# Designed miniproteins, single chains, continued (4): the designs that were tried, part 63

Each design is a single chain, and the fold is of that chain. pLDDT is the mean over its residues in the fold that is shown.

## One batch from the design tools (miniprotein)

Design m14169
Fold by ESMFold2-Fast:
Structure m14169 (fold): chain A 104 residues (1-104)
Amino acid sequence: MTRHASDIKADSEFLIKVLENILKVVEEELPEEKEIQEKIKEVIELLKKNELSITESEAIGLILRIIGEIEQLILLKKLGAPEEEIKKAKEALLETLEELKEAA
């Protein structure tokens, strides 16, 4: 199927809006997680300057993974999970954010 240049731009703007909403949730629910907040901001700024090198499907897949990992981290903190489990969840989220950054 033929993709229009306007569709490619709209997809990038959509991804940026989703990440901005994710950042807002992280700032509200995980205010102490400054490293995660800074990484999300870095990805947003990269996407604003560059066109995506991956497919929309792959980008959406990474975003859904990030959302799930953020929800898991929030849940673990709310339940008072051991610091080691919280650290593992944080490391997994940072790794997925790095994958999205490398894809931009």
Scores: mean pLDDT 76

Design m14170
Fold by ESMFold2-Fast:
Structure m14170 (fold): chain A 80 residues (1-80)
Amino acid sequence: SPLQELADRFLKRLEEVEEEAIKNKMSYEEFDQKLDELYAETLAELRKVLTPEQFAEWEKQLREFYKNYREYFKKKLDSL
């Protein structure tokens, strides 16, 4: 399924950003920038595979996920 393939690519890229952030002690500014880029790319790919109604729902869920994840991971970086 195109949606499953997109989910798998998203999770892999998120893992790569996490590993780079931990390994390189990435600044919050650099982390926010990379996360913003990943978010924009993910939304662009979702627009290609979803109906407008499905897209609106997924955009809302993804926005909330990124907001919570960003706050969570910054705290985790501080504790490492």
Scores: mean pLDDT 82

Design m14171
Fold by ESMFold2-Fast:
Structure m14171 (fold): chain A 84 residues (1-84)
Amino acid sequence: ALRPGMTAEEVIALLAEHFGLDEKTINFMRGSGGAVASVLLERFPEISKDPALMADLIRLSRAVGEQRPLTAEDVAALERILSL
């Protein structure tokens, strides 16, 4: 379930399940602070044309890259990204 306090690993696991990501892509997201944004922009290039979705993606990618628990605002960004 989406909630504040979700860990980076929980977010990566959720994105992998939701978007059907392979093991190589999952490992890339675990190992790089910019990898979540890179992976999702490759799969959904239309995000680059939506400043609000780009801001959501950058926020989420930064939280995961910094290994920080998600805030309520990070969860809202994640919910919008999962609607792609």
Scores: mean pLDDT 82

Design m14172
Fold by ESMFold2-Fast:
Structure m14172 (fold): chain A 55 residues (1-55)
Amino acid sequence: MIKLKPSPVRPDDSYLTEEGIEVSKNPDDKNGFYIDENGNIINKASGVKFKLKPK
Protein backbone atom coordinates (compact mmCIF):
# COMPACT_ATOMS: atom_id res chain seq x y z
CA MET A 1 0.00 0.00 0.00
CA ILE A 2 1.33 3.42 -0.97
CA LYS A 3 0.71 6.43 1.26
CA LEU A 4 2.05 9.86 0.41
CA LYS A 5 3.71 12.07 2.99
CA PRO A 6 6.16 14.96 2.65
CA SER A 7 9.75 13.84 2.33
CA PRO A 8 11.68 14.58 5.55
CA VAL A 9 14.67 15.57 3.41
CA ARG A 10 12.89 17.55 0.66
CA PRO A 11 9.32 18.34 1.78
CA ASP A 12 8.85 21.01 -0.90
CA ASP A 13 10.30 18.90 -3.73
CA SER A 14 8.96 15.38 -3.21
CA TYR A 15 6.71 12.97 -1.39
CA LEU A 16 7.90 9.86 0.39
CA THR A 17 5.88 6.66 0.05
CA GLU A 18 5.50 4.15 2.89
CA GLU A 19 7.94 1.92 0.97
CA GLY A 20 10.58 4.68 1.07
CA ILE A 21 10.33 5.70 -2.58
CA GLU A 22 10.73 9.42 -3.24
CA VAL A 23 8.15 10.76 -5.69
CA SER A 24 9.21 14.06 -7.23
CA LYS A 25 6.92 17.07 -7.40
CA ASN A 26 9.33 18.70 -9.85
CA PRO A 27 8.13 18.34 -13.47
CA ASP A 28 11.71 18.89 -14.66
CA ASP A 29 13.09 15.94 -12.68
CA LYS A 30 13.34 13.36 -15.45
CA ASN A 31 14.39 10.60 -13.04
CA GLY A 32 11.54 11.26 -10.65
CA PHE A 33 8.39 9.24 -10.06
CA TYR A 34 4.79 10.43 -9.72
CA ILE A 35 1.92 8.66 -8.02
CA ASP A 36 -1.32 8.99 -9.96
CA GLU A 37 -4.88 8.96 -8.60
CA ASN A 38 -5.01 5.16 -8.96
CA GLY A 39 -1.88 4.65 -6.84
CA ASN A 40 0.38 3.68 -9.74
CA ILE A 41 4.00 4.77 -9.56
CA ILE A 42 4.85 6.46 -12.87
CA ASN A 43 8.41 7.09 -14.01
CA LYS A 44 8.56 10.63 -15.42
CA ALA A 45 11.30 9.91 -17.97
CA SER A 46 9.79 6.79 -19.58
CA GLY A 47 6.14 7.00 -18.53
CA VAL A 48 6.28 3.39 -17.33
CA LYS A 49 3.72 2.51 -14.69
CA PHE A 50 4.75 0.32 -11.78
CA LYS A 51 1.74 -1.44 -10.28
CA LEU A 52 1.60 -2.80 -6.76
CA LYS A 53 1.43 -6.56 -6.47
CA PRO A 54 -0.96 -7.99 -3.86
CA LYS A 55 1.84 -10.14 -2.45
Scores: mean pLDDT 55

Design m14173
Fold by ESMFold2-Fast:
Structure m14173 (fold): chain A 87 residues (1-87)
Amino acid sequence: PLSAEEQRQLELQLARSLARRLGLSEEMTELLEKAIDALFAGDAETALAYIEQLERLLEEERDSFSEEDYERAKALIAHLRAKAEAV
């Protein structure tokens, strides 16, 4: 199995790749990275705070996305929220 650090780095790399593909802003990408870091630190409250900010920014920038990319971004954020709530 992967170490927690290796899993964190893979999750960050995947998140960065998806952010670039989906056209997330730098601000949204930073919030995504901070949420992942907080999740791997076991800090669910901090992770949820960043996820809520990310959800708000995604909704505000909805018109910048295709319907499909918006739903994919929303699904990614929902997955992170579920992980934070499971901590």
Scores: mean pLDDT 81

Design m14174
Fold by ESMFold2-Fast:
Parts: structure tokens; sequence; C-alpha cells
Structure m14174 (fold): chain A 87 residues (1-87)
């Protein structure tokens, strides 16, 4: 057995979908392994790992780099997602 929690393999076709999938997996105590995104697969796996560890700032930086937007915008979206999740 690996030291990491159970991995959930899911397909995503956008960064917003990745954020939703990763947040849901974290709420369940799991890590999401994102498939179906082209040349940025490794980036999305790293984002999932960082969010699982609670490193939202680093996760936001990687997502921002992928989308070509300021990290502050992604960070805000991640915070809004957390507020929308019950409890």
Amino acid sequence: AAALPEVVKVKANSVEEVQEIVEKALKEGKIADIEGLDSSYALHVRVSNLLMLGDEEKAAELIAEYQGVPKELIYKKLEERKKELEE
C-alpha cells in the first residue's frame, strides 16, 4: 500500500472541471488523478496533490500558469468553491 490516500481516476476537459473534481475528492479524503486533458496532465496531478495537502497557494499558481491568468483569480475561485461546499 502507498503512503497516499486512495486515488480516484476521473476525466476532465477544462480546468474548472478539474477544480470541482479535486475539491470533491478532497472532501471525501481522496486524491483525484485527472485524465482527458492534453499536454498538461502532469500539471493537473500536481494540482490535485497540492490541494490534498492543503497548499492552496501553490495549487492556484499551477492552475493560473495553465490558464494564463493571474494566480489571484484562481486562488479566489478555489476559496469560493470551499465556501460553497457544505460544512
Scores: mean pLDDT 61

Design m14175
Fold by ESMFold2-Fast:
Structure m14175 (fold): chain A 94 residues (1-94)
Amino acid sequence: SMEKKYEENIERLKKLIEEGKVLSREAAILAGQVYLGGLYFEKQKKYEKALEAYKLVLEYLKARAATLKEPSSELQELIKELEEKIKELEEKLK
C-alpha cells in the first residue's frame, strides 16, 4: 500500500540521518520520495501525515546544511520555505 511504502521511506531516511549519511545519494532519493508522499497526503487533506513527511525532510535538509562547509543560498531558502509550509499546515490542524 502507499502507506506501507511511506512508512518504509520514513524509517529508512531517519536511519540515514541518525548515521550521518545525509550527503549520500540514497538519502537525497529517500528525502525526495518522502517529500512527494507529503504532497500526496496534503492533496488528500491528510495534514498530519503531510506534516510528518515535511518535518522529516526539514530535519534532513538542516542536517545536510550543518554537514556542508558552505551551504548554498538555495538550500537555506528551501529550509525557510519548508519551515513556513509546516507552520501553515500546523495552523490548519488547530
Scores: mean pLDDT 85

Design m14176
Fold by ESMFold2-Fast:
Structure m14176 (fold): chain A 90 residues (1-90)
Amino acid sequence: SREDVLRAIALALRAIGAALESLRTGDPAPALEAAREALAYAKKTGNKIAARGAVIAAKAAIEVAEKTGDEEALAEAKRLLKEAEELLKK
């Protein structure tokens, strides 16, 4: 639907913004939050734009978590990435 597409685009743009913020600040939290929201929407709707947003945010969270040694954030980010990539393969 049109509303689904617009919401997916908004979530993907938010995910890009959060990814950039996390990379700039060294805090994985913005990227993790955006990845969780985009992935949840992608799971409910099957929307691949939202799934791509989740991939972008999760990858940023992985990079930040690896640099900071945040093992808990790294584990969560890797799970989010795997789930988002599985949605894109369907």
Scores: mean pLDDT 90

Design m14177
Fold by ESMFold2-Fast:
Structure m14177 (fold): chain A 57 residues (1-57)
Amino acid sequence: SPAREEALRAVLRHGRFLVSPEARARVAELMQQFAAGQLTVADLDARLQALVADERA
């Protein structure tokens, strides 16, 4: 679906900066929440951006 393709694109874009085991576990949790219909693509992208900011702090 277009939404799933956008979600995968967001993960690819942000995921290259999220390399710690902690960050990767959080990405996996967000992907499960998206798959369960609990997050929109916009919510997922925003949460991934926040994780990148936290990793860089």
Scores: mean pLDDT 80

Design m14178
Fold by ESMFold2-Fast:
Structure m14178 (fold): chain A 69 residues (1-69)
Amino acid sequence: DEALKKAEEDRKKLLEGLELLKKGASDKEIEELAKLTVEILESSEGKFSEEKREKMIEILKERMKEEQK
């Protein structure tokens, strides 16, 4: 199944991004990682509203920046 294979590949990219975050990711890398995470969630839960998507990205960016500190 293409959807399952894509989800697993996206999860691997997410884990690699989290490892980069621990080594000191740039603001751009954090933003891309947050967007990727939301896309993964949308693929499993269904399409989010624009408001929910934007809020999830902001929450994820905040958490990722806190982990980096």
Scores: mean pLDDT 74

Design m14179
Fold by ESMFold2-Fast:
Structure m14179 (fold): chain A 59 residues (1-59)
Amino acid sequence: SALDHFNAGERLLNTEPLTAENLSRAAAHYRQYLAEGDAAEDPARDFRAQFNLHVIARV
């Protein structure tokens, strides 16, 4: 579910080497988490997903 997508995104960002493919996959997982998740359950996790998505967009 939503949390599984967040965890998959986190795992991909912590995988080396950090390839464009893995960055794209991480971004897709964070977007899916934000689409399916409830920000009110964990605002810090929601912020982290948005922040990491923003960072990926700059690469």
Scores: mean pLDDT 79

Design m14180
Fold by ESMFold2-Fast:
Structure m14180 (fold): chain A 63 residues (1-63)
Amino acid sequence: SAAIDEFTARHGVARAALLGFLRAAARAKSEGRDLPLSTLPPELGRAIVEDPEAFQRAYEAFL
């Protein structure tokens, strides 16, 4: 997805790290289980804070 690739390239976040987090979050939700914030890589957390709109576009493109 262009939105995912743009977000990861802009913030120097590995594409695998973003997709891994999104897959883990979706799985935890389907299992009725909380996903610990400790599963969020620091670089990804920083990128989300710096560019929440680009993250939202990537998240919507993943779903």
Scores: mean pLDDT 78

Design m14181
Fold by ESMFold2-Fast:
Structure m14181 (fold): chain A 71 residues (1-71)
Amino acid sequence: APSPAAFDAETRVVLLLMQAVIAEKNGDLEEAIKYYREAIEVARTHPEDPDLVAFRDALEKKIKELEEKLK
């Protein structure tokens, strides 16, 4: 099981992802990128958590896709 701190980090990542998805669906791509970047920074604090590592990799790809739409 993850440590309590890692569990809290996973919860924070999920909440940030929900905000990012809402922003993306509203067309607020800059706001969505901001939330996705915040989620990556939270995930980086627990490199020992494989779920957070997987989230980070997926979010980095998502940010690149959104940045391409802003060009």
Scores: mean pLDDT 78

Design m14182
Fold by ESMFold2-Fast:
Structure m14182 (fold): chain A 80 residues (1-80)
Amino acid sequence: SMLDTMLQLVDWFSRSANPVYYLAQLALSLLGIKLSDEEEKKLKDLSKEEAIRLLQEAIKRTSGDKKVVAEHALKVLEEQ
């Protein structure tokens, strides 16, 4: 399913060379936020704590499958 695919992508992002960057991008995507080139560059400098805050906002402002994906992403990021 699309949900299962998204949950697997979260796990892959958590094992990547830059989990904070990819999980922050996922949170912004779930929130429907489009970034400028300058804002995209700032994502590479985000702390783990800032990515956690973005995922918490995604959990708060989404529902259904998007919320499940955001909750899973938060859990795997916090376990790093």
Scores: mean pLDDT 84

Design m14183
Fold by ESMFold2-Fast:
Structure m14183 (fold): chain A 65 residues (1-65)
Amino acid sequence: KREQIEALRKQTVAELSALAKETKKQIDLARKVSEEKAKEVQREGFDKANDLVFEENKRIAELLA
């Protein structure tokens, strides 16, 4: 009676847990790819801007000294 319902519920919970675990692996893989792409795009843009700002700030500091 109740034991059979509880056994079925446990089986469903186990399947859901396995599915969630597999989904997490897929998300982790997609996250790595997204992070690599984001870093490449951000690095290419910000490296140029950062170098320009850094050099300008350095010159300004020297003039103010």
Scores: mean pLDDT 77

Design m14184
Fold by ESMFold2-Fast:
Structure m14184 (fold): chain A 86 residues (1-86)
Amino acid sequence: SAEENREKVREALIKAYERAIERHPEEATLEELLEAARETAKEMGLSEEQTRGIEARVESDHEVYAPDGVMTRETIEKLIEALKSS
C-alpha cells in the first residue's frame, strides 16, 4: 500500500541519516549521505525503485539544507527528529 511504502521510506531515511552521523560525526557530503542511503536500502532489502526514491530525497534535503555543500550533524539530527515525529 501507499502507507506501507511511505513507512518503509521514512524508516530507511532515519537509518541512513543515523548511519551517516555514526560514520561522519561532524558533517557529511552528498556522496557520504548517498553511500549511507544505498547501504541502508540494501540492508532493508528495498527495490531499485525504492532505493532511487530514497536517493532523490537525500539529494533534495542536501540541496535545501547544505548551502556550503556539507550537511552538519545538527541538521541531520533535526531531519531524523522530523522523520520520527511523522
Scores: mean pLDDT 85

Design m14185
Fold by ESMFold2-Fast:
Structure m14185 (fold): chain A 71 residues (1-71)
Amino acid sequence: MDATLERARALAREAKAAKESGDTVAAEQLLDELREIADTAAQAVAEGWLSPEGVARARDIQALLDETEAF
């Protein structure tokens, strides 16, 4: 989970940078990767597979996705 959250943060930063530079193709590819991570985490939450710490990280990943999409 820690490595996944760090990857999500990196993808969010790169997607924002791509949006700022007008590279919509790169931004969408990075957002698609972040969405996949968020969807996987959300599925694990729904199935009850995660500890409370894991649920908190899944929430943090979703917040990163939401923030990055709104950017």
Scores: mean pLDDT 81

Design m14186
Fold by ESMFold2-Fast:
Structure m14186 (fold): chain A 71 residues (1-71)
Amino acid sequence: SKLEEAIKELKKLAEESVNTDDVTKRIGYTIRAIGIMEEMKASPELSRELGLGVLNGDMKKVEKVLEELRK
């Protein structure tokens, strides 16, 4: 489904962010992740939490948001 493809891409962006020490790359992954959230018409709250998770490499925060998107 389109939702599952979006979740897969969001998880990939978060994993790429965790695995880099390059702040500019993390910002890029964060911007792309927020764009995907906006395309899915996710709430501003969920988009903010996901963005912070990707930017800070916080996979637990990312996974919580992805679970909320499945509801």
Scores: mean pLDDT 86

Design m14187
Fold by ESMFold2-Fast:
Structure m14187 (fold): chain A 60 residues (1-60)
Amino acid sequence: SSNDQATELSREVAEVRRERGPEAGKKLAAEKAGLPVESLKDLSFEQAVVKAANAIMEKA
């Protein structure tokens, strides 16, 4: 389900943040959600993850 996909995104992005930093996590979130990275760059990490998760839930 879309909700499961959003949950999995949050988990994967948190792991990338831990290993490679918050910018890498935001980039992964944008790629997974099909958003341009520029749409997330000015957001906090937490806001970027929420925006990406919402985009995934809206697609399906």
Scores: mean pLDDT 78

Design m14188
Fold by ESMFold2-Fast:
Structure m14188 (fold): chain A 78 residues (1-78)
Amino acid sequence: MMEALRKEYAELAERTAELYEKASAKDKEKTLAILQKYDDRALARGAELKAQGASLEEMQQALLELLREAAEELEKLA
């Protein structure tokens, strides 16, 4: 169900943005490093799934899992 996945993605993206906005200057560099790490992982995972012939839904689910992990790491900083 793509609608539910998009809603969850939007909610996690908003939460991640709020964590960045509320981060101290000291933690902003750490926040950017975490976001870059997960961007790199998302690109690698997307390429891997495409090579495996994964469906769009499977790709969205995998990217959503990475966004959840990013949000959890950012919350641990705050």
Scores: mean pLDDT 74

Design m14189
Fold by ESMFold2-Fast:
Structure m14189 (fold): chain A 76 residues (1-76)
Amino acid sequence: DVLAVARATLEALLAEREKAQPPAAEEVAEARAKIDALAEETSKLPAEELRELLPLAAESAHAAAVAPLVEALIAA
């Protein structure tokens, strides 16, 4: 499930940032809203583009590289 992989990648990055940064409830809430919006957008937009990001997400070392591309899709 391309959506589940994309969300899991973003959630993992958010968890790391929460540990490294001071508490930022508003920032976390906004990021969570974008992750939820990805579910709705992905159901309407071509999923094939997100599938091309899965190889990067599958490599744990590259999860951070996938997040900016997924964020750009959400923001578009």
Scores: mean pLDDT 51

Design m14190
Fold by ESMFold2-Fast:
Parts: C-alpha cells; sequence; structure tokens
Structure m14190 (fold): chain A 96 residues (1-96)
C-alpha cells in the first residue's frame, strides 16, 4: 500500500530520545503526513518503542490513543537504534 516513511537516526553512539532533534523532526513529519492523508489514526514502527511516548505523539499533534506504535521484529534496542516512522493504513488517491 502507498505510504510515507520517515527515518530518524542519530550519529554513531548517540542516544535517541523523544527530546532529540531527529525524533522531534520525525514527529512533525508524521503529523504532517497524517494530515495530508486525512486520517486521524496511523500506525508507527520503531526499533525502540520506549522512545515513542506521549511526548512524541504530542509533538506530532496526534493523541497517543490514536496511534499504534508497532515493534520491528528481531530488532536490537541499542543506543544506535534506527527509528523508522511510517503512516500505514492510509488511503491517498494517485499515490504509487
Amino acid sequence: MPRATIVADGPPGSQLTPDSPAVKEAAKQIGEAARAFGTPYIAVRSGNPSLLSDKFFELAGIPPERVDPVLLPGHDYTNETKITFGVRGVRRPGEE
């Protein structure tokens, strides 16, 4: 299905938190994507679900109860965790 994917990465050895600039930018872009597709509910993937908190979704402008944070299978939770954010289950005419 057509979707928008946002990746938030830190420098090697960095810690990614909801307060990091990369995570804040990803939250903003997820919020913009959700508005553009006209959906109140999105699915979000993360290699470290502990970074996806009420604060993250507040920054995205989406209440936490309207987002389903999805764990990537087999992912290792290290300080160098790559975070992929995507809007899933969203329909957009003419995409693909």
Scores: mean pLDDT 47

Design m14191
Fold by ESMFold2-Fast:
Structure m14191 (fold): chain A 64 residues (1-64)
Amino acid sequence: MVKLEVTFPEEVGEEVDRILTRYVIEHNAVVEKVGDKLYVTVPEEVAEELKKELESLGAKVEEI
């Protein structure tokens, strides 16, 4: 498991939520909101795919 810090423009929030919901269902990802940031814990095997999908929407993703 790896933990990702995600920040995104409000205008893509619904698309970010849709992607994260898919990873929760298909990969048992855990999503936590702390302030204006999301923290996503996801399996290492799919972390890079998730990062690229979120960054394609304009989100900033950092592994912590």
Scores: mean pLDDT 83

Design m14192
Fold by ESMFold2-Fast:
Structure m14192 (fold): chain A 85 residues (1-85)
Amino acid sequence: MSQEEKKKLLELVKKGLEQYGRLASKSLSPESQEQLSKLQRETLKKIEEAAKNAKSLEEFLQKVSEIVSDFLKQVQSLIDAEKAE
């Protein structure tokens, strides 16, 4: 996979995470918003490492899919905790 293709996909994923984070933060307390920001930073680092280590586009997409899935599960847990209050 070319460096240009990796860069475009990485930027799309970053924008998606930023947009999702903004929408989710509207339903969260300030404390949960800080947790969300930490999760976003950790998720972006994992995606960047996947981009560096992936040998093919398919491998990169598989790794990103797993990383994003884990992120969404953690964000859902934060939202569920807020609704319980």
Scores: mean pLDDT 77

Design m14193
Fold by ESMFold2-Fast:
Structure m14193 (fold): chain A 113 residues (1-113)
Amino acid sequence: MEEKIREAVEKALQELRAGRRSATYAISDDVVLTLSLVEDGTAHVAGGYNAKTGKVSPLAEKAKIRIHVALRRGADGRLELVRVSATADTPEDFEKAKKLAELVEKYLRELLS
């Protein structure tokens, strides 16, 4: 599980660095990760929702646990972490989602330094 989480974070960051505004990856059949670039004036982005298109990722719609990461570009063009959030369909899955969000944040701090 943890190795797949790290791999998903690395792949999603690579896509954002390559010019994508969002990337969604399935960590498992029930768990998805979305990384999104937020811009000044964007209200919020959550759970695979793309604020520019108003669409939710099909992977996020099917997942029981959704981890969403909001990033921005700093003045130097580097990616900066804004927030990590998690949603889940049940209280039991939400406890898992919180732990997964903590691991995602840990890997992001490592990869963004």
Scores: mean pLDDT 71

Design m14194
Fold by ESMFold2-Fast:
Structure m14194 (fold): chain A 100 residues (1-100)
Amino acid sequence: MKKVLYRLIIEAEDPSFEITDEMAEKVIELIKEKFPGVEVLLYRKEGNRLIALVAAPSKEDAEKLAEFLDGQEIEVNGKKVKLRVRLRELPESVQDIVLK
């Protein structure tokens, strides 16, 4: 089944908060655990944001993932951080490049 590529932007509610490698890994593990049909192809940290490229079986699966993560609180080293999430479908031209 052909998967659809999305850019998942996960942002800490506090704009001064820096996403750590441990926090990024916990979020990616949570995605893999709760949405095994969604493949995380790559991700990067940018200040208070974690930007992930994901391949989802459908738009509905991608939207459910975004809804699940939006408002989640994650705890790393005794600090609780509330997440805000945005989902963007990648252009068809980019999907062909990445999925080949």
Scores: mean pLDDT 78

Design m14195
Fold by ESMFold2-Fast:
Structure m14195 (fold): chain A 75 residues (1-75)
Amino acid sequence: SNRQQSSELSGQGFDYLQKGEDYYNNGDYKKAIDYYTKSIEKAQEALKLDPDSVYAQTILKKSQENLKKAQEGLK
């Protein structure tokens, strides 16, 4: 189902978010940006299949906030 596929994509987005956080905490802002961007892409794909997914919405929001912080870290 679209809901099941959305859940799987959200899980992939969460995994990318965690990898991004690991790189960010190590000061590797370029890799953090790459993984946060991948997390955003998966969360957006999940929301296309299930727009009401709180899980996908939460991942998208956190990944966008963390992406902004990592981009500021490069300045």
Scores: mean pLDDT 90

Design m14196
Fold by ESMFold2-Fast:
Structure m14196 (fold): chain A 56 residues (1-56)
Amino acid sequence: MLSVEEQFELLVKELEELGYEDTARRLRKIAATMSPEQLAQLNENLRRVVESLRAE
């Protein structure tokens, strides 16, 4: 099972693939200052954003 940090990296990579490279870079910088609890909350929000952007 993926750690919170590994899950974050996959979500950020999906944003990069969707063309949001600058956003992904900023998110990585912000995430480096976050606790695991804060990062888990960010991952939940990012998953919803990615799902919305990939909506068929």
Scores: mean pLDDT 81

Design m14197
Fold by ESMFold2-Fast:
Structure m14197 (fold): chain A 99 residues (1-99)
Amino acid sequence: SMMEKQKLRRESAIKLTAAGILISAAESGLSDADEDSERALELVEEGFELSKKAGDAEGLELSSKLAGRIAEVGSGEIKKRAEELEKRAREEAERLRKE
């Protein structure tokens, strides 16, 4: 239903907003970049799944953008996971916009 999709979009937006705050802290060098990047990645992964379920292209596009930012500040496994998530979120957003 439309109401269920709105709830999913809201939950996704909250998670992606929280991720953005953690990414900004990591980018600023004010925090443990590895810890904040890992936590941000978990939030983006959750937001991505919620946006995908809601059919929310804007949420998927934001997930891709945030994953890209995590990839720039992260290293090793976090960087690889973030790069994979950026690609997946971009491809899902493009697919949805073609429908």
Scores: mean pLDDT 87

Design m14198
Fold by ESMFold2-Fast:
Structure m14198 (fold): chain A 125 residues (1-125)
Amino acid sequence: MEELKRKEKEFQRKLLLEILDELESPEYLPYSGPVLHPVDLSLLPNYADIVSDPVSLEEIRRRVESGEIETIEELREEIERMYQNVVKYYGEDDYITQRAKKLYEKAEKLIKEAEEKAKEYRASL
């Protein structure tokens, strides 16, 4: 049981990093740019008053690398929070929100593919 859990955890970690590598890729930079790095609070007025839990792809990657985020579900929750923070600050019709939405749609596709890979891997154990 413990060895199987370790293998599943290691495989999920690989999938999480593969998802982040794709979202952070140069191809997706037009969509990831606003969320790639932590928000510079000096450049965005009242950001901390509007967004209580700021998160960026860089912060999510650090938490995956540290082992704080271990599952595909936890990654989905963080990416959804990241997108919702953009919606809260900029509004649904803002150009930045539209770009973040396209990144979120790509993330949802990658997460769905990763869930299927994890299911197949678990069945092979």
Scores: mean pLDDT 86

Design m14199
Fold by ESMFold2-Fast:
Structure m14199 (fold): chain A 89 residues (1-89)
Amino acid sequence: DEEALKALLEKLEEALEKLKKEGADPAALRAAEFSILAVKAALGDEAAEEAIRALLRANTDAPEEEIEAILASLRGVALAAGKEIVKEE
């Protein structure tokens, strides 16, 4: 559901802005930025998908087939999280 993913994206962007204002730890900022990237990829943003592939290639020796499986898993997790956020609203 695109609506669930968009709701999750909005919440993650709000969380990132709060973390920036609070001067949060760089690791927390990177985690929030990666989460936003994963949701954008789930929404079909090709640039976000390629950024995740590049990040996985830089940090793992995983073959392309495994990278694609990880992307599919991230899409599924993002959709599930988005649906849960919509339930809380």
Scores: mean pLDDT 76

Design m14200
Fold by ESMFold2-Fast:
Structure m14200 (fold): chain A 75 residues (1-75)
Amino acid sequence: SSMLERNREKVLEEATEAVKRIKEAVDFLVKHRKEITEAVEKEKEEKGLNREEQRRFNSRKTAELAGLEAAKEIP
């Protein structure tokens, strides 16, 4: 029973850590939303992207500025 309890605690701890990291990323985005939005809009204007490219660029750059590692893999 103690070993089953430890495995459960480890899974809950790992899930709690993941939720904490997501919360920290969201809090960063909320705090810096205006600055991030202005920076992304400026780059979109300078690059002359079409609507689909602008949408992908906005998602990628917003996530990159928020420090999300997966951001660089967004097409």
Scores: mean pLDDT 69

Design m14201
Fold by ESMFold2-Fast:
Structure m14201 (fold): chain A 76 residues (1-76)
Amino acid sequence: MKELLEKIEALLSDEDPEHKLFAATLGYIASQTEDEEALKELVEIAETKDEEERNKKLKELKEKYPELSPYLDNAI
């Protein structure tokens, strides 16, 4: 959790509005799950600066954890 929050804060401090929105989305999803594996994957996604690679990882997370799909669909 702490590592994810630190990455989210870094993205929120970015001047790019898309990074700020993405950080808020990750923070919201993290608040909806207590699954350690899902949280580890969210940390990895938060560390991914490349948009294409990040979207690919988000899609994989959505397939692996279908219960998160409503939150991901509402945020994307």
Scores: mean pLDDT 70

Design m14202
Fold by ESMFold2-Fast:
Structure m14202 (fold): chain A 100 residues (1-100)
Amino acid sequence: ESRKLLEAAMSISVELIGAAVALRFGDSEAAARYLQRAAEIADKAAKELSNPEGKKLFQQASEEARRGAELARRGDWEGVREELRRLGELIAKIDELALS
């Protein structure tokens, strides 16, 4: 299961990097698209995992990423920055779980 956790976390991280770049350039639509993709990856991982802790972390990541996409569409860049930080913390916890 560690490989599946790491692969999903890596895929989400790529989308979050895209969102951060879009945020820096004020591209609301691009930031929302990257965050929506991150949410979809996290939701799929949560449904496919049997590990309860991993499932909860990916469920939280999906919720935060969806909220981030909504904030991006509204142009709430401070909200997007906060959600990206929370998502980074969740990914770090997933990586820690995969390495334990």
Scores: mean pLDDT 87

Design m14203
Fold by ESMFold2-Fast:
Structure m14203 (fold): chain A 100 residues (1-100)
Amino acid sequence: MKYKELAKELIEKQIEYLEELALNEETKELIRELREELLSLPDELWELIGRIVEKAKKEKNFSEEQQQALALVLALEALHLVKENGEEEAKKWLEEQLKK
């Protein structure tokens, strides 16, 4: 599986889990809106997210649940950076995470 496909699959699983945990329809709607925003991220950022997750799996022995949580956190931080500073800043931040 390509890294961007891995990252997107992990996000889908995590979003499904969060939607199941949501107690009211307003929260479910916010989660669905977040999903659409996350999926709008450029493929280049998804590729970097997937590489960071694969590194954590191989070097830190992250469980599938830990991989899903990491992918979501990275995607949320990348989305925030894209909105505030643009795609180039998000890419630089993810490249820095990959080096750790």
Scores: mean pLDDT 83

